# Designs tried in a protein design run: designed miniproteins, single chains, continued (3). Part 76

Each design is a single chain, and the fold is of that chain. pLDDT is the mean over its residues in the fold that is shown.

## One batch from the design tools (miniprotein)

Design m10790
Fold by ESMFold2-Fast:
Structure m10790 (fold): chain A 74 residues (1-74)
Amino acid sequence: MREEIERRGRELEARLLADGVSPTRARRAGLTYMGEELIRRGDLEGARRLYEEAVRLGADPERVERGRAHALAA
């Protein structure tokens, strides 16, 4: 469950790193992806923590919030 989501997030990060994306940007993308997956599975608290970490790494809070709202709309 969470382990599967974490694995997919790490796979995305690894692919972005292989494509020359910076470590910080690759990690933000992985965290955002994992957050969206957690929302779809009903883990709002886990998603919130991942989004907070992505924002600390320089993700735009407004874009993160729009993605969260979209995932919740179902």
Scores: mean pLDDT 77

Design m10791
Fold by ESMFold2-Fast:
Structure m10791 (fold): chain A 58 residues (1-58)
Amino acid sequence: APEEAVEAAKERIRELLEEGKSPSEAGRETVEFLKREFGLSDEEAEAAAVRAMIEVGV
């Protein structure tokens, strides 16, 4: 996935966790966000979200 998509995913995950979402909910919503915002496929969005979650420390 593009580095810009991973950085956007990291920011989105932090926001969702601050809103009280679980890590699983944050990951799922971040996949949907990446598909809408960056036009990524399901596989690309999932890979970017997983990488972002690891880098955020989830």
Scores: mean pLDDT 81

Design m10793
Fold by ESMFold2-Fast:
Structure m10793 (fold): chain A 84 residues (1-84)
Amino acid sequence: MEEYARALRLAAENLEKNKDDPFAAEVSGALAVMILSLAIKETEDPELRAKLEELRDGFVKAMEAGNYDEAVELLRQAAELLEE
């Protein structure tokens, strides 16, 4: 799971750098959703999986609303959960 945590931290950094460019932000967001979905699939702990699914759903809503700062924070929260 450490590899997914690292990938999500990099995705958060990319989204933060690209938040002033909506197209680049959406491309970064699509990659982040893919990483989150793979982490969810690999997670055997049902409680952790449920929390990751909630964070992914919140991330998608934040991206749809253009709330990129919130989206970045949700990716960082998901990475921290995967490091535990």
Scores: mean pLDDT 85

Design m10794
Fold by ESMFold2-Fast:
Structure m10794 (fold): chain A 90 residues (1-90)
Amino acid sequence: KAKELFEKGLKAMSEGNYEEAIEYFEKAVELDPESPFAPWAYLLAGRAYFKLEKYEEAIEYFEKAKELAPDNSSIVATADAYIEEARKKL
């Protein structure tokens, strides 16, 4: 189930396995793109890309999170902060 993949992604993030976390989050949103965790999966995948110093990919995923949840002030503010930091690294 998509939620199980999202939870595996969270575990991979906590263990520092960022590439594995991205794969789980991407599979979770592919299986259930309408789920309430989909914008969070994009936000967390963006954070994983940021940790891997893949700043262009990080920005792309943060923008996707904002697109899916534009009225969620927590997601928008977190994504904007990381986008600003990633742009400073480019």
Scores: mean pLDDT 87

Design m10796
Fold by ESMFold2-Fast:
Structure m10796 (fold): chain A 73 residues (1-73)
Amino acid sequence: MKKKIAIIVGPTTDPEAIERAKKLAESFKGAKIEIRVGMTVREAGELAEKLGYTYTVFDADPEKVAVVLFEEK
């Protein structure tokens, strides 16, 4: 079984936006959920590439909260 990580990223500290992102992240069965407030989608993509993961970006909120799903290659 290959590892999956759902990373919640964005500049926002809005609890409602983060809660919406958490619900989206929980829809990815088997993924470990991590919250990285202050991390950008670009930085998350760079981290995925460095670790040898593929990644997919899901916009959770118009106020720049995204879920980045890392899947092991």
Scores: mean pLDDT 76

Design m10797
Fold by ESMFold2-Fast:
Structure m10797 (fold): chain A 91 residues (1-91)
Amino acid sequence: MSQDIARAIGYYLRGETDREAGDLEGAAEAYRRAIELAPKGSKLRALALRKLGEVLAELGRLEEAREYYEEAIREGEGEVKKEAEENLKKL
């Protein structure tokens, strides 16, 4: 695994932890870092894109949330894509 992938996983997990703690801004920052470091088309990047969309929707940033859900749908497969599609419909 490259150093970037290891760091992307770390930021993704940080985003999950921050979101659980109610730190939505911290979660968004962590997911953005995960997206930057994760390989394009990877499951990890698609997961981080969907999670960022969810956090942005909770923050009321609905246009940004839509853009990230659409990107997660483009890059994602299986369950990640399905969840992003459902999130976009509920937006």
Scores: mean pLDDT 87

Design m10798
Fold by ESMFold2-Fast:
Structure m10798 (fold): chain A 56 residues (1-56)
Amino acid sequence: SKEEKAFRALVYANYGLSSGNPEAEKKAREALNAINRGDFDKAYELGLEAQEIADK
């Protein structure tokens, strides 16, 4: 559902924001902006990218 994608995107974005990695933080902010636009598919993709960068 859209709500499930939005929730997962928010979780990934929060992880990226909390990482201390500027690249992950930037991608996380992009994910949050996509949520605000209602683009939950893009938000999920961006959030996942933020989490992946944060784990490097």
Scores: mean pLDDT 84

Design m10799
Fold by ESMFold2-Fast:
Structure m10799 (fold): chain A 64 residues (1-64)
Amino acid sequence: SRELILEAEVERAFLAMLDYLEKKYGKLTPEEQAIRDRIRKRLEELVKQLEKEGHSDEVARILA
């Protein structure tokens, strides 16, 4: 659905921001690391659901 695509895009953008912070400051806080782990799991679930719904092109775009 459109909502799942948007959620996956937002989660991917958030992961990119956390990766940037880790590179810039050398480490994440324990709280930030826990958030990153949760977001990674959620994005994996969203990707699987989107592929099941036939949105493989959107998955490829989001993960690029």
Scores: mean pLDDT 85

Design m10800
Fold by ESMFold2-Fast:
Structure m10800 (fold): chain A 59 residues (1-59)
Amino acid sequence: SKLEEEFKKYDTDGDGKLSFDQLREYALSQGKKPPTDEELKELSVGDVIPFESFKKYML
C-alpha cells in the first residue's frame, strides 16, 4: 500500500519502526502539523513508532 511505501522510505533501518524525528519529517513532507511530544508518547512503543501506530496516526 502507499502507506507502507511511505513508511519504508523513512524506516532507514528496515526494522519496521520509525524514530520520533522520522515521523516528524514524514508529517512535514505531507504538509501536516508535526506530532507533539505527547502524541509521540501515545504512538510509541519504547522510543520508536511501529507501523501499526503509524497507521493509527494517519487515520
Scores: mean pLDDT 77

Design m10801
Fold by ESMFold2-Fast:
Structure m10801 (fold): chain A 92 residues (1-92)
Amino acid sequence: GTATLSLTVTTSPDAEITISLADPRDLALRDAVGEILDVLAAHYAEHGLFFSGSITAEDAEAARAVAAELRAVIPTLRAGDTLDITAEAAAP
């Protein structure tokens, strides 16, 4: 499966992130997407920047790959930046 993150960095408190999960009952998938949200929340707490856009996740390993790439790039992000990350997990 894949996971895709498409976000804009903003100073607007009206910023919203739409989350789409292939199976919302998959606890591993929810946990992996939670890691992405924790990274974004930590950046907001430190820098006062919001994120708006979408997160689509089909697979927990793909979502964790997105979280890892996000952790690497997030310190470079400024208001007005756009961020697109896509990751794929190996099929079983």
Scores: mean pLDDT 83

Design m10802
Fold by ESMFold2-Fast:
Structure m10802 (fold): chain A 90 residues (1-90)
Amino acid sequence: NPEKEERERLVEELIEALRNGDWETARELLLKISTRVDDRLPDDPEVRENLATATVLLEKLGIPPGMFLEPEVAARVSEALKELYPNLKS
């Protein structure tokens, strides 16, 4: 699936940009991979925490309100942010 492969490549580039502190590249990639529709807010506490962490990143980078990351992408972003910013605050 070319769409799925392209999305995975963009997510990998995003994680690398975050690890390198390249906020301009991270912002551009977030605009490409985020969606305006959060189709499902799951009941899983870990997934909710990952989505909340990703939302903080989106807000800090000035991404328009109402943009969301898919849960699996939010999990990867959350993990990368915890490595870079153990004391990340809202």
Scores: mean pLDDT 70

Design m10803
Fold by ESMFold2-Fast:
Structure m10803 (fold): chain A 91 residues (1-91)
Amino acid sequence: MDEEEAEKAVKEVLEEIKELLEEAAAAFEAGDRRKALELALKAAEKAKEKAEKLAKEAKEKGLEKAKKAAEEIKKQAEEAIKYVREELEKL
């Protein structure tokens, strides 16, 4: 993996997460709050898993920019997981 390949991988992860979040938004608009939250949780968990893998690979290859980007995505995903789980518990 080089920096260009790592940047492409980050973009692909964000694109997949965007699709899941759009499905979550559609479910919420349809009145299915539980399904919307479950889809949002799935998106956040996938973001965390893929970001952890990218951060590890970037670190092993010395790609500091890609490593920092992946670590930031992981942090945001962990915060989203906590939030969505709390909202699911309120249902």
Scores: mean pLDDT 79

Design m10804
Fold by ESMFold2-Fast:
Structure m10804 (fold): chain A 61 residues (1-61)
Amino acid sequence: EVVEYLRKALKADRQGNFKEAAEWYRKAAEVARSRGDQETADLLEKEAENAEKKYQENLKK
């Protein structure tokens, strides 16, 4: 299920849908953390933060 959310996040990120990408990365991170995979969860949270920053940057134009 982490893989499915990650796939959706990557697709959204590639299409410039950074808000959606951030949401999918956060969902993937939550699933990883629930499984005790803290390393993967931390990496996915970082990707969500990066997507959020891209979204905010585009919002500023």
Scores: mean pLDDT 80

Design m10805
Fold by ESMFold2-Fast:
Structure m10805 (fold): chain A 77 residues (1-77)
Amino acid sequence: SEAFRKGGQALLDGNYEEAAKYFEEALKEHPDNAEIYVRLGIAYLALGDTEKAKEYFEKALEIDPDNPAVRAALEEL
């Protein structure tokens, strides 16, 4: 989606609050997309909100339990 694309660009630019807003918008369109939850976890981790990041990574893992990147990220928290 366009929101997912804009969120990804905001992450690359270091605009983490803007990235989170775009990914939350993308999530409304695709509520069962594990990748959107992964991106939200990354954005909140970059913002220093470790607890919120953990919640999003855990939700991503509920949707896609075989995602090794999410498993690794949760183990580092």
Scores: mean pLDDT 84

Design m10806
Fold by ESMFold2-Fast:
Structure m10806 (fold): chain A 100 residues (1-100)
Amino acid sequence: MSPIVQQLEEAKAALEAALAANASKQTIIDELRRLVMHLEGLLHAHPEIELSEEERAVVDEAVALVRNGALGSLSTEELKALARRLIAVADRVVAQVRAM
């Protein structure tokens, strides 16, 4: 497996663990930021990956929130909802890369 795919899978697993443990808002923000960074990096390295319009919108929203330092402005419920949507995108991206 490429280091980029492994980093994305590790970031996804850490965020899933944080959600399952009902971790602090700050922990969820930190793990979500890490997932977004690795997901953006993988998508830049693999332009052949196809995202649906809905998946692209979720990624673009999360990237904007990370770049603007705005994740802390979301409620814990909104952060958990965004995290679950991004985990679903990451799962599909990893599945696509593995099928290549």
Scores: mean pLDDT 86

Design m10807
Fold by ESMFold2-Fast:
Structure m10807 (fold): chain A 105 residues (1-105)
Amino acid sequence: MPYAIAGDLLAKLAEATGNEEALEHFRQAARTGSLEHVRKAAELLGLDPELVERSFSEFARAIAKKAIEEGHLDIAREVADYLRFVFNDKEGAEEIEKLIAEKEK
């Protein structure tokens, strides 16, 4: 479940930013179950690939922060919901919600 959620959020960011190479690596990860393709897609999107294996909560926060930087606040809001309700990371969810509010100012 956590891998599927992280992959979905990463694919949404890749699609929103138009990063076809990252999206292709995500497609390969979905087809083969390979974590290496998820890590490669993360690297192409400017995320720390080590977070993929160590903490899905931290990886989700990184995805949300990148989405905010790129102006994709809808993706960041979806990540905040996953942090709050799936990962039970209230602090992470509140941090992302605050960054979204600051960007909308």
Scores: mean pLDDT 74

Design m10808
Fold by ESMFold2-Fast:
Structure m10808 (fold): chain A 44 residues (1-44)
Amino acid sequence: DDLEEVEREIARRREALAKAPTVSPGLQRRFDEIERRALEGAKK
């Protein structure tokens, strides 16, 4: 179970995105979907 590590990685990516210029709605939805699936995988 690597849930804690996955959550840490997600937090790191969110911080990096906060420094990015602009993120399209489509790209944001893709990231949200990836994060959700990663958490579900780690939970399992």
Scores: mean pLDDT 70

Design m10809
Fold by ESMFold2-Fast:
Structure m10809 (fold): chain A 100 residues (1-100)
Amino acid sequence: SELLKLFEEAIRLAEEALKSDREKAIELLRRVQELLRKALELAVKQGLKEVAELAYDAAILAGAAIQRLELGDVESAKELIKELIETLEKAKELVEKELK
C-alpha cells in the first residue's frame, strides 16, 4: 500500500529527527510534512476519514515542532515529535487493519 509506505517513512524520519541536531531535525520534519500531505490526499481519495484526520493532526504536530525548534525551544519540540510519532503509529495501525 502506498499509504502504508508513506506512514512508515514518516515514522522513520520523525524518529531520526528526535535524535538529530536542530538543523537536521527541521529538515527531516519538513520532509515528514511533505509525506503527510500525500498521505492526507490518498486517505481522502480512499474514503479513510479517520486516517485522513490522523494525517492532518500529524502535519499540525510536525509544523508546531519545526516552529519550536526555530525558536530554540528544543524541549517542547521533542515532546511534539513524540506526539507526532504516536499519531503516525495510530494512522499506520488503521491502514494495516484496512488492508486486512
Scores: mean pLDDT 90

Design m10810
Fold by ESMFold2-Fast:
Structure m10810 (fold): chain A 64 residues (1-64)
Amino acid sequence: MLRDQINALVAQYGYLGYDVVQTMVSQGYDQDDIFAIYRDYLRSKGFSDSAIDGIIAAIRSQLS
């Protein structure tokens, strides 16, 4: 379910926004599970691990 929701949102918008992550966390989803799924998606699209880490770090900074 969570994986399907994240994949659908990223397919529609091209990225996972911090506002979406914040909303999902407020619904009881674990932030690290959300980011693990997004990392898998980004790898499937050919992003490097260093690029993925930068993207996740940017989202984490907005959540602070």
Scores: mean pLDDT 79

Design m10811
Fold by ESMFold2-Fast:
Structure m10811 (fold): chain A 70 residues (1-70)
Amino acid sequence: SIDEELLERVKEIEDKLSEEEKKEIEEAIKLLSSDDVTVQVGARLRIIGILLEVEIRSKLSEEQRAKLEK
């Protein structure tokens, strides 16, 4: 499912997430359980947006990522 794919992608980039991004993703994940389709779609788009931003940021800031690794 889309939600499973999003959660797997979040796990793959967890080391690249800021404290604020992690909190926003946690809030969006809670909304994925809503029975309101508009809320669910909004939550998915929010997670996708963060995933895209982190991917772009990591490619532009390879040196910063290297500093976060041991």
Scores: mean pLDDT 76

Design m10812
Fold by ESMFold2-Fast:
Structure m10812 (fold): chain A 64 residues (1-64)
Amino acid sequence: ERSRRLAEEARRLAEEIMKKHGVTVRADAAGNLSPEATEVAREIVRRSRPLQDELDAVWAEEKA
């Protein structure tokens, strides 16, 4: 429930960051990211970290 909403918010945040940079974070045929995609992925990770922490807390509560 809440965990799904937070996951959706994190996903939307990633989409906004990708749009801002004009770069889609997608692996190539070998499973590697381009240098540009790697930098954008790092930005997404940094900005979504609070949401991931909140997701972990919500999952702990939902399991209890």
Scores: mean pLDDT 72

Design m10813
Fold by ESMFold2-Fast:
Structure m10813 (fold): chain A 75 residues (1-75)
Amino acid sequence: EKEKKLEELFKEALELAAEGHRAARAGDEAKAAEYAEKIQKLIEEIKELSGISDEELQKMIEELGDAIRAAAEAA
């Protein structure tokens, strides 16, 4: 069961990341920030369900957030 839930959470996170990136590129700063927040919450759930190291997971979250912010700033 946890495997299935993890797969679904990862899919949601990836789709939200893609949408967040598009929003940032379009200059939708508020929407980009909203997606970033949702992604961070999903990643935290994934962290709790999986045995992935906190350091690796936190780095992924920060990099994703930075990428979205950079794209939004560029717009």
Scores: mean pLDDT 71

Design m10815
Fold by ESMFold2-Fast:
Structure m10815 (fold): chain A 64 residues (1-64)
Amino acid sequence: SKETAKLVGLTLLAVGRVVEGRSTPEQAQAFTRAVNAGNADEAERLAREMGLSDEAIEQIRKLL
């Protein structure tokens, strides 16, 4: 589904932020919970808190 594809794209970018040490463990845990719940809107909000730009999020939307 489009929602699943969006969650996969957001997860890949969020993992990049975690690996680079540019997010907190608490942000990573909150993001993982949102993804597991299938809550794309909450996952997108948390991705922004982790430092993903609106431009990066729009690129994920274009892949759908």
Scores: mean pLDDT 75

Design m10816
Fold by ESMFold2-Fast:
Structure m10816 (fold): chain A 56 residues (1-56)
Amino acid sequence: GEAAKEKILEEAEREAVRLYLEGRYEEAAQVVRDAFTKVGLEELGERRAASVLAAG
């Protein structure tokens, strides 16, 4: 359901931030892309991944 999709995106963002702080930028970006693709928001996922990488 919608609540499950929201939780997937929230958990993926938290994991991506943790990976980013550990210096794992490509893994962080991939986690974001995979999660957004899984919920049907691939284009938004690409924008979010670019933002994570740009913040480094």
Scores: mean pLDDT 79

Design m10817
Fold by ESMFold2-Fast:
Structure m10817 (fold): chain A 83 residues (1-83)
Amino acid sequence: MAMEEAKKQVEQKIAEIEKRGSDLRNYIIEKGLSEEEMQKLMEEINAELGDVFPLPRNIDEALAVVNQAEVYEIAKLRQEAEA
């Protein structure tokens, strides 16, 4: 594939990741998460990103994990676009 097309796709995916992270953080803040919902969220994040993140103990840690997952996924996409 052309390098320019790969970079364009990365920029689009970054915007989508940032939007998903923002929407999810707002949901967590307003509604809160049960332990079951936190486990499911962590399973989905870790399945996509390779089991990197610990299970959060509370809402503040859940928000921190969502933020870290967003940063990690963006960094990975940028690295892959340059490779």
Scores: mean pLDDT 71

Design m10818
Fold by ESMFold2-Fast:
Structure m10818 (fold): chain A 75 residues (1-75)
Amino acid sequence: HMLPESERTRRLLERERLAREIQNEVDKLYKTDPEKFREEAERVAKRLGLEPEDENQLKAAYATWRLRERLREME
């Protein structure tokens, strides 16, 4: 049931690439349209039952949700 180390490494690298891509997308949205970012991120945080205390937490919650959705599409 455990994957070989080489296969685990490959999957970790793929997930890291997706996480980096999503982080770039979130950063771009935050810089180009901060109001839209806040509206989307707050909506996502509320859906997930999270109460971000600052903008960094809001950004992290949004990025985590985006990654989760992207991974769901790959399944």
Scores: mean pLDDT 75

Design m10819
Fold by ESMFold2-Fast:
Structure m10819 (fold): chain A 71 residues (1-71)
Amino acid sequence: SKEIEADIYEALGIIALVTGDYETAIKNFEKAIELKGKADAVTYRNLAEAYEKLGQHEKAEELRKKADEIA
């Protein structure tokens, strides 16, 4: 199902984030959001951290604001 597939991509994103592969983390989190048709606050915050680590501060701030609106 799309839900299980999204959860797998979310888990892969988290693994990539904690291992410092920020580009892979972004790809996997974005795929999880696409498959679910929505993102939860935690996913937006993790995605924001990956963008922040890559120096994309403005994008990270936008995603943190999205997370705060959902939470």
Scores: mean pLDDT 86

Design m10820
Fold by ESMFold2-Fast:
Structure m10820 (fold): chain A 58 residues (1-58)
Amino acid sequence: KYIEELREIFEGLKEALENKDIEKVQELLDKLAELLKEISKLPEEERKKLLEEIDKLG
């Protein structure tokens, strides 16, 4: 779930930056900040698993 949301945000940011859509960039950055806040509340074990998945994403 979180990996899917991160992918959507990163892909959306790439498109918004290419289109010079500053409002969309801000919207996506706000979503990213909220998602990171939720991730920070996860147990350490779940955060480690998520970091491994993010590493594969990059």
Scores: mean pLDDT 78

Design m10821
Fold by ESMFold2-Fast:
Structure m10821 (fold): chain A 67 residues (1-67)
Amino acid sequence: KPTIEEVKELAKKYGLSDEQVEKLVERLKKNPNITLDELARFLLEELGVSEETVLKFIQDLVKLYSK
């Protein structure tokens, strides 16, 4: 399971703003069992991240879950 810090660093790599990163961290703290589908929807619909960026972010996040 990736740490909050690893997810934060990955989000910054994909060009998410500091405000978007803070909202992402808050969502993960409130819902630690969030699914990848729910996370992708949150990024796309609530944070306004592009569909292409969301897809790449989720793919890299899956690699972090693998080890």
Scores: mean pLDDT 80

Design m10822
Fold by ESMFold2-Fast:
Structure m10822 (fold): chain A 61 residues (1-61)
Amino acid sequence: SIPITPAQLEYALDYLEKSNAPKEIKLKGLEDLRAVLPSVDASPETKARLEARIDELIKKL
């Protein structure tokens, strides 16, 4: 399978943050991104940073 890159995940996070989608749609999107995070081809430090960003965006909803 094709590995998911940090850049692809960050692009999706930027899109969700700036989107005018309903809160429930954004929450599902963020939870889906959290679920794929272990499959991202990145260092543990980069994964921790991305997880922290996902958690921050969920708290802002």
Scores: mean pLDDT 82

Design m10823
Fold by ESMFold2-Fast:
Structure m10823 (fold): chain A 57 residues (1-57)
Amino acid sequence: MSAEELAKQARAAQEAARALGVEEAARHYDIAFKHALEGDAEAAQRGLDAGGRAMGA
């Protein structure tokens, strides 16, 4: 997945996590979004995976 695609995914996931009140997941997705904007796809993917685990996925 490209860094641009990861940024879009992280932003959408962060908004969903905040709407559900899952602060831990929202923090992981925020970090993933930041890494995606920096072009670090590997770090962005790690943040998405961590957020997913916090969401129970």
Scores: mean pLDDT 82

Design m10824
Fold by ESMFold2-Fast:
Structure m10824 (fold): chain A 73 residues (1-73)
Amino acid sequence: SREEAERLEAEGRRAFEAGDYEAAVRHYRQAIALDPSRAALLLGRIAEAYQAAGDGRRAVEALEEAVRAHEAA
């Protein structure tokens, strides 16, 4: 549902602020599954989380997904 997706997005943001980048990515991915219209924005946030975690390869992969999601919209 939209409310569940919004809740997961908020939980992802809180996890990111707490430095729990793995939890942030998990919550953002779940939010995308419930509301695919948010994919471009949330994939950008997933890329930020991977970058903050030191995983530049996964950050680039998430940005490439974000570009594709943006082009599909």
Scores: mean pLDDT 87

Design m10825
Fold by ESMFold2-Fast:
Structure m10825 (fold): chain A 64 residues (1-64)
Amino acid sequence: GPLYRVTITGDRPGLLSDGSTLEKGTVLTLENPVFLEDGNILGTLAETGQGVLLGGEDVEVERL
């Protein structure tokens, strides 16, 4: 599916499906992200297959 580069720019960390967090400055590659009505982004990390939840106001998104 389409790949997206996502950079965490805000102070809210990303939340991984295993309960770990991703800090400001982290760069991710997401496959097939879903943009939720509440402004959050639900994606899958392309490298690991892990689910990730991100705040839409806390990220920069670029389609690869």
Scores: mean pLDDT 84

Design m10826
Fold by ESMFold2-Fast:
Structure m10826 (fold): chain A 70 residues (1-70)
Amino acid sequence: GNELVERRLEEAHATSDRAFHRELLREMLLEAGFDPALVDALVAAVDAGDTAARQALLARLEAEVAERLK
């Protein structure tokens, strides 16, 4: 059967979707004027599936927004 081919195709689509969303997230955050180093770290955490790192970096982004509203 084509089970292996279908699985590989689904993996390729998932990888392509992740790459697209990663680039979109990075561009949106840079357009919003966030620190490029913080944006790159957040994108890397999302790409790695590191939920703890992602949450910590989102908290840092929230603190940055609060500082910018002074």
Scores: mean pLDDT 70

Design m10827
Fold by ESMFold2-Fast:
Parts: sequence; structure tokens; C-alpha cells
Structure m10827 (fold): chain A 68 residues (1-68)
Amino acid sequence: MRDYPTDPSKVLIKKAEELKRKGEELGVEEAVRHAEEAIKLAKDGTTEGINKASYHLEKAQELLERAE
């Protein structure tokens, strides 16, 4: 990514922040950790980082669904 790399990262960071809050409210520490990793990876500024951030975001959501 070279042209406008921040756009997809910003979306992923926002979603990860929401999942982190939900994980904290539900007491699902694993989901909080995955959401934090997604934020870090999205900020990495690489295509691979964004792809990995998406994976961690999905894992955080799955953990939150399992907790409910």
C-alpha cells in the first residue's frame, strides 16, 4: 500500500476499538487482546499488517459471540 494506506487501517482500528470495549464489558480478556493486536497490526502500515489485523478482528468478534 502506497497511495492512501490510512483509510482501511482507520476502519479496522475503529472496529477493533468497539470490540475491545465489548470485550471489557463482557469480561472476555481474550477478545480484548485480539482487538488490541488488530489495532497494532492495522497501524503497521503494510498490506500484510492490515490482513492480519482483519484476522484478529474476526477472532475478537468470535470470542465475544461465544461469551454470549
Scores: mean pLDDT 76

